# Designed miniproteins, single chains, continued (3): the designs that were tried, part 52

Each design is a single chain, and the fold is of that chain. pLDDT is the mean over its residues in the fold that is shown.

## One batch from the design tools (miniprotein)

Design m9796
Fold by ESMFold2-Fast:
Structure m9796 (fold): chain A 90 residues (1-90)
Amino acid sequence: MVEQVEARLDELPPEAKEYAEKGIKYVKEGEKLYEQGKYKEAAELFRKAAEYFNEAANATPDDPRNEVLNLLTLAVMYATSMAIGAENKV
């Protein structure tokens, strides 16, 4: 999922790109912690990722032709779902 956002970062305004990069970083670190069984820490990082992807979406022009905006919305949902999944493991 986040690989699709990462591939399209250059299509984002600079502010949105910075937020999206932070979101991607937190998803990757959260996934590593999840694999290690550190579910509480993973959930916190996934929540941070969702927050950053939401900020990236808010900084992106609301254009129905902007596919990357849709990918950011999906990234928020993905990170939120991963956080809920991790929270249910503790």
Scores: mean pLDDT 83

Design m9797
Fold by ESMFold2-Fast:
Structure m9797 (fold): chain A 59 residues (1-59)
Amino acid sequence: SVEELEQALSQEQPISELLKKLAPEKWQAIALAAGVDLSLPGSSLPKGKRQRLAELMQK
């Protein structure tokens, strides 16, 4: 679910590493669509940004 993915993105690891782990087939497309700084820890993003990433992962 989107909520489960948002929680998985609430880690101290960089967003790029979290996306590669959680959505290896489409992480680059998700990163481009979301327009977030991929070097930032997932936990440092606002919850709304993590929810947006989770929604893109579910598409």
Scores: mean pLDDT 80

Design m9798
Fold by ESMFold2-Fast:
Structure m9798 (fold): chain A 116 residues (1-116)
Amino acid sequence: SEAIEEIVKKLEEFVKRATDEEIEEFVKSLKGEGGRLLAAYLTKQIKENKVNLDISSLSDKEIEELLKKVFEWIAKALINPDKKLYEEAMKVPEEEIEETLKWLLELMLRYKKLVK
């Protein structure tokens, strides 16, 4: 989808230009009511795709490919919100949301260092 590609490009450009503080503020915004559905969706995608959670074990190429994939998941959730995702989001433990967001922050910061 052209809309997915546009959102992915905007997210990649944001990470490349943003300060570490701006990236932290972005991830923190996903803890809010509007971000919870997205964070729960990402948690599900991580589990279903058996994503390697150890960022330090990943090569530069794997980091770049993983970040692009994560941004594609974000874009899909934003363009086509599924009503079932809301019900599933309410079932995800807060601890799992916190772990997903911590992992996302680490991934974004690793990518920023790679592209600068």
Scores: mean pLDDT 82

Design m9799
Fold by ESMFold2-Fast:
Structure m9799 (fold): chain A 97 residues (1-97)
Amino acid sequence: GPLPEDPAEREAGIEGGILEAALEVAIEKGLDLEELKRKTSSWPPEERRAFMEEVLEKTEPEELLKKLEELLEKAKELGEDAVEAVEEMIRKVKERE
């Protein structure tokens, strides 16, 4: 059977996915964050979240929203909590525009 998943691990996974989406957009735009993507995978969740906020501020909102929409489709497979977390992040990005 499937392994039991803790809600905290699901939240961390969704935040990690958002961070990865933001890093991919930044790399495509030539912001030289490729090495940071590897380093962030070894960081504690709190440090990854702080870095995510920095990337969100530096990344173009339109490109980030496209990646977040792709992540939203994956979040539907993980459950309602995951969907809500991604939707809330999309809302925050839109509010910054």
Scores: mean pLDDT 61

Design m9800
Fold by ESMFold2-Fast:
Structure m9800 (fold): chain A 74 residues (1-74)
Amino acid sequence: SKEKAAQLILDQARELLEKIRNSTDVEEAEKLYKQLENLYEWAEFNYPDMQEVLDELRRLLEEAKKILEELKSK
């Protein structure tokens, strides 16, 4: 179902964000960020009508980008 797909996508995205938050290695964090970007592109392609899910994924990507930029600045 679409509802089940939405939950799985968001759960995966939140797991990736948590891994980025816990990373101390810039290269590892960049790879995890790329995985989150790939998840967003995949979700947008397969479920373009799930606007609320896509909006939440964009928010998580913006949060992940800020964390990555902070890690790079140290």
Scores: mean pLDDT 88

Design m9801
Fold by ESMFold2-Fast:
Structure m9801 (fold): chain A 87 residues (1-87)
Amino acid sequence: IKETLEKLKEKLEEALELVKEGKLDEAIRIINEMTEYVKKELGDSKLGKGLVTMLESLKEDIENKSKEEVIKSLTGAILLLEQLIKE
């Protein structure tokens, strides 16, 4: 679980940098890859379902919101993952 969360956090940090660079298609690719990764590793667990919902929300934000709002959403997700890893 912690290894899965750490990998997800690293990939969301990569997606955040891509968003800052205006590379939205690359950021969406990472979100799609991580959604499939979480489904594979955590399946139908409560944590897995919550993380998939978060990732789907982040994808919608990248597609529909301003760069500033997307940066806030990604930063919030990264902080949530950091909190989950500490426990």
Scores: mean pLDDT 84

Design m9802
Fold by ESMFold2-Fast:
Structure m9802 (fold): chain A 68 residues (1-68)
Amino acid sequence: AREEAEKLVETAKSAAEYAAELKAGEKTEDNELAYTAAKNVAEGAIKKAEELDEEYGKKAREILEEAE
């Protein structure tokens, strides 16, 4: 459903913003692990959003691209 795709877009946005914040911060082991996890969450959410609704999937991908 589109509501599920919209929630995945929000998840991708939150994860991408968190990853960008971690990338700009201190290079600690915990921050690098959190960065990798956040990137994986964002990519997974984008992929699922694309499968549910192509338009929302594209929007989620654009959000990640802008955050990088």
Scores: mean pLDDT 75

Design m9803
Fold by ESMFold2-Fast:
Structure m9803 (fold): chain A 65 residues (1-65)
Amino acid sequence: SMVEKEFYELVVKHFYLRALNKNEEEAEKLAEKAAELGSKYLTSDQADEITAKGVEEGQKKAEEE
C-alpha cells in the first residue's frame, strides 16, 4: 500500500542518517513522521516487519558510502 511504502522510506532514511551520524534534526523528524503513520495506519506486526526491512536497507546504504 502507499502507507506501507511511505513508512518504509521514512524508516530507511532515518536509519541511514543515524548510521552515518548525519543531520540529527532531520533523522528525528523522520522518526516522528514514521511513528505517526505507523500508529494511525499500520498494525503492530506490519510496522515491526517493515521496520526490520528498513533498518537493514538503511544500514546497507550507509555502508556503501
Scores: mean pLDDT 85

Design m9804
Fold by ESMFold2-Fast:
Structure m9804 (fold): chain A 96 residues (1-96)
Amino acid sequence: MEELEELGVSEEEAQLIEKALEYLDKAAQAVKDGDPELARAYLAKAEELRKQIKNEHLRVGLDAALGTVYAALGEDEKAEAYRRKLAAFREELERR
């Protein structure tokens, strides 16, 4: 919570991230239940919310979760793209 305030996260962005994480949890559950169509629908909703998040730290957090769910669906190209975004951001933070 305090870390989000330190990063200049607005109340609106906090609500967007919470909603996106809720959709990602539902997408992961749909994958586990063997419903790839439902999983993709929730992933699409999470990606729409991600576009509205300006804070790069929060977006990269979503990228990690998106990558995990896409990997579980077998969509390796999308999973790899999101994992690379997370890795690059973590490397940048380590340099600071």
Scores: mean pLDDT 79

Design m9805
Fold by ESMFold2-Fast:
Structure m9805 (fold): chain A 115 residues (1-115)
Amino acid sequence: DELLKKIEKYIKLLESIVEGNGEEYKKLAEELNIDLGSNPLEIIKRALKLIIELAYKKGLLSEKEKEEFLEKIENARSLEDLQKIAKELKEKVKDDEELVSLLEKLLELIDKLLK
């Protein structure tokens, strides 16, 4: 529940960046204890790490799969890298509607940031 709430706040933080809503961005960044100078890459990495943790706790990922995804995220250098990782994760969690919904929202935001 608390983990889900944090994921939703990271998604809203990314939405505020896409929408140019500086007031919402500042509020959410303060709530999440994020540096206001943080780029979207770092924010998306944090969101994906939390989604992976939630997927693991739900039994949707093995320990090996969790470690492999976390390593991919750590090594990601671009929004395109994170988009690929999020798509792979979505396929692994496809039977969990909540996680699929979160990943679809994140993928939509990444797509908007790439345009």
Scores: mean pLDDT 86

Design m9806
Fold by ESMFold2-Fast:
Structure m9806 (fold): chain A 74 residues (1-74)
Amino acid sequence: DDAKYQKYLELLEQGIKQAREAGDEAMAAALEAGLKAFKQAVAEGKSFDEAVKIAEEEGLRALAEALGIPAPAP
């Protein structure tokens, strides 16, 4: 089970590196936010699937913020 956590971390870290090398600061910020959220969720004892969901939600929030996308109207 540890192997899939490590592989996901490596994918996020590789994605951050590639985004930075491409000059895509918005994507780099989103992936960094997702990586931080994933590590925190795992440290709190969340399941892999829950940690991935939390990472994706936080990454999308950070991406929208970096791109200046306003919150959807209620």
Scores: mean pLDDT 80

Design m9807
Fold by ESMFold2-Fast:
Structure m9807 (fold): chain A 77 residues (1-77)
Amino acid sequence: MARLDEAVRRAGAAAARAIALARETKGELGREIFRRAGELMTRLAEAAAAGDAERAERVAEELERFTEEAEARARAA
């Protein structure tokens, strides 16, 4: 697949996990996860619209890292 398509796929998968986690996580932590995932998804959409595979890859890496951190925080709560 093209680099951009792969980055969008990876980022989308990570964002879906973060949003599902936010829906299950009540209170302020859930709201924080929703807000941050939304910000990263906006950056991904901008990169995709520009055809910028390198930027999309960077956003995918940030989303993957953020989702792993969010899962750890929710599990500890």
Scores: mean pLDDT 83

Design m9808
Fold by ESMFold2-Fast:
Formats: sequence, C-alpha cells, structure tokens
Structure m9808 (fold): chain A 95 residues (1-95)
Amino acid sequence: DKEKLIKDALETAEEKGGKKGKELFEEWIKNPEETLKKLLEYLGLTEEQYQQWIQQLQTESGLSELEAELLVALELIDGYLNPELKPLLRERMQL
C-alpha cells in the first residue's frame, strides 16, 4: 500500500496545484531533504516545527510516519504555490 499512498498523494498534488504541484511533489520524492528545506524556508517554518507537526499527526491522528510525511508535504507544497494560505498553515501547525 506504500505505492498506493504515494500515487494518491501525487494525484492530490496535481489536483490542487496543477503541473507545478505535481512537479514539486515529484521533486520532493526525488530529493526530499533539499525540497523540504526549500519549502520550509519559503514559508518561514523551521525544521523543528516540521518535526513537531509530523509527531502530532502520528500521536493525535494515528497516522503512520509515511502518511504524516505525505500529508505535510502536500500542505507545504500548497502553501508554497498559494502564499495567501501561509497564515492558515501556521494555525494548522498550532503555532
């Protein structure tokens, strides 16, 4: 089901962000560390805040590590392509 989770997430990235959303998601799959750093820096988020968000999703929502990472990647890509969503993203992270 790992392959299915990644495929479903890719389809979501394309639905929400079009070609750019798909390309950013594929970039994250290929170079997760560098892509994540780029997205976090643009959105004014720290690596610590990212790790706290992943931990909250696993503990509070019962998500697996992969499910949490995919969900957060999609949210960061959405915020990167739609900067007006940055305040909502910070609120969702409980900052």
Scores: mean pLDDT 82

Design m9809
Fold by ESMFold2-Fast:
Structure m9809 (fold): chain A 79 residues (1-79)
Amino acid sequence: MAVELLRELKENASPEDVARVVAKAYRAQAGTKEEVDVSTLSQQQALENADRTIERVERGELSPEGVEALIKEAKEVLS
């Protein structure tokens, strides 16, 4: 589910939206509820981080909180 949503996001969303989703998932995994500043992420870094995030989800390396945040944010972007 999360992997499929991330792949759809990479194909159908802007790199900026991909960056936001990945960054929010990362913040949830770290246990923070801070707003995500996407201006510090390059579009290339955002796409590379999305690929690494897909791999981490497939390996079960993301926390449940990280996966839940990723699914929620990806659905909002793809709506």
Scores: mean pLDDT 68

Design m9810
Fold by ESMFold2-Fast:
Structure m9810 (fold): chain A 79 residues (1-79)
Amino acid sequence: SEALAVALGVAAIALGRLALRLARTKEAIAKAIAGALLGIGALFMVEAGIGTPEEALATALDALATAVAALALALADAA
């Protein structure tokens, strides 16, 4: 649903921002920014009515996966 895409997009932005705060390498920083930007893109797709709800949800899921990967990398770099 569009509501799920919005919720996941917001979660991706939040996790991307957290990952960016913890990131110490250029790779972790780049992935954190990518996750947050994909999350913003998913929100923009829903708000502007661009694409299908399924495409917005897929973008939000990709954003969340990228943000989680960025957070995992940032935590590994800190260990």
Scores: mean pLDDT 83

Design m9811
Fold by ESMFold2-Fast:
Structure m9811 (fold): chain A 96 residues (1-96)
Amino acid sequence: DKEIQDNLDKLYKIIRKIGEKADQELSLDFYARLIGGKVKRGDVDGFKTLSDQMKTYMNTFISMSSPDDADVLRKDFIDATDYMDNLISAVEAKNA
């Protein structure tokens, strides 16, 4: 499934970028791996739960960052959110 794999690869790349900038690489890589597992199994509910948890976690460290860092992180966070939403839609379509 090219669409799922392409969005998953984009999500992994942006998560690594956010993790490096925020010094949260280990925690974000853990979430990315869990999401990948849910996507592979077609577990939409599990994916949505992990997506919401990761979004909450990202919002938390963005709010604690310097203004300059927060601006960069916020842009990447929007991209990560879009890739997660696209992945949820693609997995739902595959399950239908």
Scores: mean pLDDT 81

Design m9812
Fold by ESMFold2-Fast:
Structure m9812 (fold): chain A 71 residues (1-71)
Amino acid sequence: ERLEKLQKEVDELSDEVSEILKPLPADKQEEIINKIIEEVEKKLIELGKLNDEEERLKATIEALKKYLQEQ
């Protein structure tokens, strides 16, 4: 239930980010996606929660929202 709600939010934010990235060259899209992944990984390492699926989804939501705010 909780994980399903978080995954839905990730999917919705990922779709929004993908729409913003569509007009960019493929290499630039990959660079931005890799930066988002790096932010998520860094957050999980900092929290000591690498194997926590709920924290992974929350960190992904935060990283996606941060990218959208910086636009």
Scores: mean pLDDT 79

Design m9813
Fold by ESMFold2-Fast:
Structure m9813 (fold): chain A 65 residues (1-65)
Amino acid sequence: SPAAREAARKAAAGAPEVDFTGLSDEQQQALSDAIAGRISVEDAAKRLGVTPEEAQAVARVAGGP
């Protein structure tokens, strides 16, 4: 979703706050699990309803710049 991409982009840019308000409760949980490394990029993409590219951006943010 656009919200997941925007959140990952802001976090990668070093923003002090990341906006997850555009995500559903289930999507926010999937994003949290992906950031924590608890689920795969493919599982995160499926649960968030986003492309693997978008899910990979979220996973990259979890590792830090």
Scores: mean pLDDT 63

Design m9814
Fold by ESMFold2-Fast:
Structure m9814 (fold): chain A 65 residues (1-65)
Amino acid sequence: SEAARRARLEAEIDRLVDQYLAGEISVAQFTERVRQLAKELGISNAEAAKLLQKVVDARRAARAA
């Protein structure tokens, strides 16, 4: 389903954010991995950007709690 594909991309973005913050991957590697997975899942660049913002917002909320 579309919801399952979006959830998969959200989970991978969350994992990639952890790797980026740990210094394990560069911004270029982060961007390319998100782009490649979004393409494989048939998710547009606009939708992928919204999912990235959603993950960032959720992580900020969790840190504030």
Scores: mean pLDDT 82

Design m9815
Fold by ESMFold2-Fast:
Structure m9815 (fold): chain A 92 residues (1-92)
Amino acid sequence: MTEEQWEEADAAVLILAAAVDLSLIKNGVPFTKEDVERLMKLAKQAAELPVGAEDALEAIIHALRESLKIDPDNEYLQKALKEVEELLEKVR
């Protein structure tokens, strides 16, 4: 496996992690501060990916937006969404 293929696999793992978090939200499990911190860590890792950074960040943004629909007044979610959107703009 080439280094580029391993980097693409890392992007896929981050997208899968965001999808799992989204699945928890759909089952009525609200995001905690710790869940938001985990997603922020994944977003920062996604921004450093040489391949697939945009797709990984978009998946994380989607998970944060869905969580915010359940808990719209959550300041941690609002700040995290803004920071991840700013990371996406930097990698575009």
Scores: mean pLDDT 70

Design m9816
Fold by ESMFold2-Fast:
Structure m9816 (fold): chain A 74 residues (1-74)
Amino acid sequence: MTSDEEAKEAASRGVVRAVAETGQKIYKAKVEAKGSKATVEVEGENGKGTIEVEADTPEELAEKVAEAVKELLG
């Protein structure tokens, strides 16, 4: 079970990873985490929105956030 702190850190890493992989700018990123669930509010150059992802590991959570943010920005 992912702790709130680990989930927030993992989600933040996912956002950074999406930016690095896409080269797109993010103007605002707000991350909230509760156990295995993370909510990320993103405002970027090509889109904005809120995503919710759930995973049992920080690694999987970071990957899910990265893919969702890339989809939202692309």
Scores: mean pLDDT 77

Design m9817
Fold by ESMFold2-Fast:
Structure m9817 (fold): chain A 67 residues (1-67)
Amino acid sequence: SMEDKIKELAEKLQKEFGLSEEFARKLATFLVDLDLGDAELKLGKDGNIEIFVDGKYRGSFGRKPMP
């Protein structure tokens, strides 16, 4: 299910990047909703997560809460 995919990705993000549960869940939801679950992610200098697809920077996630 989508919920199971979000949970699994959120747990991975918490362990890999040291993110809080809340932030990891928001990011995981965003990525799964856009079918970006397999995108390359990097931790940016501001604590934001940088998103890359096919080696190209697509944007960052971190400073504003999701609605």
Scores: mean pLDDT 76

Design m9818
Fold by ESMFold2-Fast:
Structure m9818 (fold): chain A 61 residues (1-61)
Amino acid sequence: AMAARRARQERNLRDSYEKTQKAKELIDLKKRYEQLAAENPELREVYDKMAQIAEEEAKKL
């Protein structure tokens, strides 16, 4: 039925929006860690790893 098809499509769109919001949060975290790495060169390796993890999590969404 067309109604059932629309309900599934609306659910998929809501799931996609939630994933998009989560991805934006992870990208913002990545940018923050990149900034901290630039400001604290002694801890750059740690912050670079954290930024990489955030980027990988965003890509998995």
Scores: mean pLDDT 77

Design m9819
Fold by ESMFold2-Fast:
Structure m9819 (fold): chain A 98 residues (1-98)
Amino acid sequence: GIVIPEEFEKQVNNGLSEIEEALNALELDPTDAEAWEKLFRAAHSLKGSSGLLGLTSVKEAARRLEVAAREQDLEAARKAFLDLDVELGLLDIKRALE
């Protein structure tokens, strides 16, 4: 079984909220530099914490989102966010089986 600290779950929930807010802003205005910076910071933080916990698939999805934010590629950002959401869902399922 996978043991995930409560602090990480709170960080993930906060990060996902910030990512969704940034992506919603970018759907309205893809030139919003503040929204791209917010997306980058949230993805960077999730990549780091996931890496420390050995959550490789979550880390890689967050890394792709970070790259998409740096390059300001909205299509890549949407794909990376979907992958991140799927990987987090799979992690929750693994925890429920223990």
Scores: mean pLDDT 80

Design m9820
Fold by ESMFold2-Fast:
Structure m9820 (fold): chain A 78 residues (1-78)
Amino acid sequence: MPPPSAEDVERAVREALADVPGVLDVSARVLGDVAQVTVTLSKEAFTPETIARVERLAREAALRAGARDAGVTVRVAP
C-alpha cells in the first residue's frame, strides 16, 4: 500500500478528535513512515486530562491511517 499522506493523517485525527471539546486546529506532516501531528487546544481545554486524551487518540488515528509511528505535539491557542 502507498504510505499515508499528511491529508489522510489529518482527516483520521480530525475524525478521532470530533468529540473532544476545545480542539481548534489539527495539522500533520509525514516524514517517510512517521507522522508528526500538531493539535491546537483552547486555553479552557488545555488540561492534563485533555492533553493525554488528545495525544492518545491522535497517535492511534495516525497509526490506523498507515503510519509506522507517530509523534503528537499539543499547543495552546493565544
Scores: mean pLDDT 84

Design m9821
Fold by ESMFold2-Fast:
Structure m9821 (fold): chain A 95 residues (1-95)
Amino acid sequence: GLSILNETNTSKKLDKSLLGILLFGAGGDEETVKAFFNAIVDTLNKSSSDTVTLSHPSKQTLSKAQFLKDLALTLKTLGYSELAEEAEKEAEKLV
């Protein structure tokens, strides 16, 4: 019953935070990128599922650990190496 609604809400929060990292990360706003990163970590920690579903750029379901590893690569590519290391550490906690 309630599981589908909770998964949809988690997916939307993650999609929004990822878009925020891409938009503000490209613009060089490290404080805003850090805020979206913290929102992602908080959302994942509050979720009871071991997987996440993303709608953008394409619909995919992946483990929380894989999601954080992919996020770390994105952050590193944008020049946020310290946040990328934090994402990798969070992923290691879930393996």
Scores: mean pLDDT 75

Design m9822
Fold by ESMFold2-Fast:
Structure m9822 (fold): chain A 100 residues (1-100)
Amino acid sequence: MSPIEVLRRLIAVISLTVERVSKAKTPEERQKAIEEGRKRVDELLKELQSKLPKDIYERVKQVADEVLAALEDPSKSLDEIKATVEKGREEIIKIINELE
């Protein structure tokens, strides 16, 4: 898989995780959505580590870490989580454009 395809999958996984978290009806469903999202993000990051230059990989990892931290922080409002996710999505899209 090309690094661009892995980055697009990362955006999709993050978006799906946020949607599942926002639609969760119980704290248990929310926590399960976060755990499943984190596992999928970790798998994609491991793949990207071998495919991207170190500096670009570190930028992608920072975005993923910030998004997951916002999702796992019970003090964060939904608006703050969405703002973090949108900022992260914009940075990943910028990286994709830099790689083309």
Scores: mean pLDDT 85

Design m9823
Fold by ESMFold2-Fast:
Structure m9823 (fold): chain A 64 residues (1-64)
Amino acid sequence: EKSLKEQLVKKHLELTDKYNEEANAYEREARASTPEQRRDLLLQSASYSVLAIGHSAARIAALS
């Protein structure tokens, strides 16, 4: 239903923003870290970016 669709769209947007924020935080930490630590921090950043992309795609699908 329309109301449920609107709630799902909002939730996916909120999760996209949250995971993008986490990804950016890990990326900033990686820039300040040693080369050895940087790989793990960049992997964390990439993982959160993938989650954000997934929720962004789900939001677009819900809008369709």
Scores: mean pLDDT 81

Design m9824
Fold by ESMFold2-Fast:
Structure m9824 (fold): chain A 72 residues (1-72)
Amino acid sequence: SSMKEKIAEEAIEYGEKLLREVQQRGDEETQRAKQTLSPEAAAQARARAEGRIATAELTLEAARKGAEKMRE
């Protein structure tokens, strides 16, 4: 039980870290595209980043719900 809880907590922490990294990279890529390419390229980079962020958020939410079920 305690080992499963620890693994679940580590998975959530990893997911939260990954989400922050994806958000930061998306911001950096959008800023770079705006400065070096065009506003249109920046908008496309932001849209791609938002898609990756949404996927990461859904994955993290699934991990949190899974951990909650393990505590029942």
Scores: mean pLDDT 82

Design m9825
Fold by ESMFold2-Fast:
Structure m9825 (fold): chain A 67 residues (1-67)
Amino acid sequence: SVADQIAKIEEQKKKKIEEIQKEHKKWVKANPQASYIELLLMAAESTEKMIDVQKEAKKKIDELKKS
């Protein structure tokens, strides 16, 4: 069903976001001497990646609803 396909897209979105968050935490732990600015820039980069994942998932769901 369309609902099952949407659920699968939502699960894939969740996993990708979790991977981005895990990579961010790993970077922070690997760089204990990082400046405040470097931490902010890395956080901004990770946030942008998560937004892109959400936009891609929305696009796929919207395409399914049109079919």
Scores: mean pLDDT 87

Design m9826
Fold by ESMFold2-Fast:
Structure m9826 (fold): chain A 123 residues (1-123)
Amino acid sequence: SEAQKLVDQIQALVERIAELLKKLNSKYFEKLAEQMLAKAQQLKQLVANNSDISTIDAQIDALANTLAQALFAVELYLEELKNDPSTSQEEIDEIQKILDELRKLVSEIGDLVRQLRATLQAQ
């Protein structure tokens, strides 16, 4: 179905975000990566099982909240690194690059989520 194609695309983008978070070499970001992967997998299962719209929508919100938390946490981490005199410019530049890619991927997921909601409401 069209909804299944959209959740597969969402899952692929969440997997890319999870890999970016793992590069930060932090147990906190590893845990966030695991949580968002689990939520994306659950969303995929709910859509595959033709679950009710309210259940799917709640799972979309749960995933969106975890993605927003991860983005905010990386922004705070980058600020912390900039304030640490032991942090190299190369490390700051690498984290900035990760943050820029995260923002792009989160935006793309937002577009797919809007398409998914429209598809589900048409059913």
Scores: mean pLDDT 90

Design m9827
Fold by ESMFold2-Fast:
Structure m9827 (fold): chain A 64 residues (1-64)
Amino acid sequence: LPPLSNDETTALVQEIREALDAGDYSRAAELLRSLGVEVSPEELRRMDRAERQRLLQEAASKGL
């Protein structure tokens, strides 16, 4: 896969954060998968806040 730019990765991470805050786990899971993080909406829904923050950090790190 071609690498994402830093700006694209930052924008995706922000969209994921907003989707999680809105409770839109389906959108958050789709965006995370685009960054190479395999997760389902059901898994995101079951995660606590700390687990979701860790997942966001992983997605940001994998965005190269």
Scores: mean pLDDT 75

Design m9828
Fold by ESMFold2-Fast:
Structure m9828 (fold): chain A 71 residues (1-71)
Amino acid sequence: EKEKLNEVNPEFGKVVKEVRDLARKTKGEEMAKEAERAVIDRMKKEVEEKGPLSSEYIKALAAAVLAEILT
């Protein structure tokens, strides 16, 4: 079925994959799983509160979450 997330959805999937891959390279598979879940949870909350997010905003949120997880 088609998504109700506007153009946010395709970029969301790509960004989540990039965060997971970078976290895995830096801290291993456990951190990759944690980072993926953290990014998904954060994005869901933002979409619920603000509606559709721009690709740039999604990338910025993912970068912030990744920085928090890796520190």
Scores: mean pLDDT 72

Design m9829
Fold by ESMFold2-Fast:
Structure m9829 (fold): chain A 93 residues (1-93)
Amino acid sequence: STKREEEFGKLLDKYQNLLLDLEMAIQTDPSAVPAAQKKLDEVFEQLREIASKLDPETKKEAMSIIEKEKQNADAILRETEAQVAERARAGVP
């Protein structure tokens, strides 16, 4: 399943890049957030789909990576949103 493993790796890189795009959108351009979030969600579903097609042992490892990446992404996005909200409360009367 080398081809599927390579595809998984490419999708993982894409997910990480889209996460940075979404984080930047949250900080600098709120109008871009829905589109960036949709792209991130779509690639996350593609990661789950390709992982489901891997050999059982590789699938277990891939699913673990997906879960860890999602938890890290959710934490980063929550912290970024909290910082933006705090600045809005402090700076907009």
Scores: mean pLDDT 85

Design m9830
Fold by ESMFold2-Fast:
Structure m9830 (fold): chain A 86 residues (1-86)
Amino acid sequence: ETVELAPALPSWDAELEAVREELWARYQEALRNGELAAFEAELEAIVEAAKPVAEELEKRKDLEKGRELIRLVLAGASREELESVL
C-alpha cells in the first residue's frame, strides 16, 4: 500500500483534507441534482448544533477535540455526534 511520508510543506491536517474531499463530493452531487437548498439547510443545522460545543472547546483550548468537531461538521455528523465530542 501507499507508504506514509512526511510532506516537505504539509497541509495542516491530512484527516481534515480527506473530510474536505468528501464534503466537496457531496456539494457537487447536490449541485448536479438541484438539491443545493437542502444541502445548505443541512449545513446550517450542523453548524448551529456545533456552536455550544465549539464555545466549550474554545474555553478549554482543546485543539484535538476542536479538530474532531471540525471533522464531524464537515462529515455531516448528527447533532448528537457533535455534542458527544465533549
Scores: mean pLDDT 68

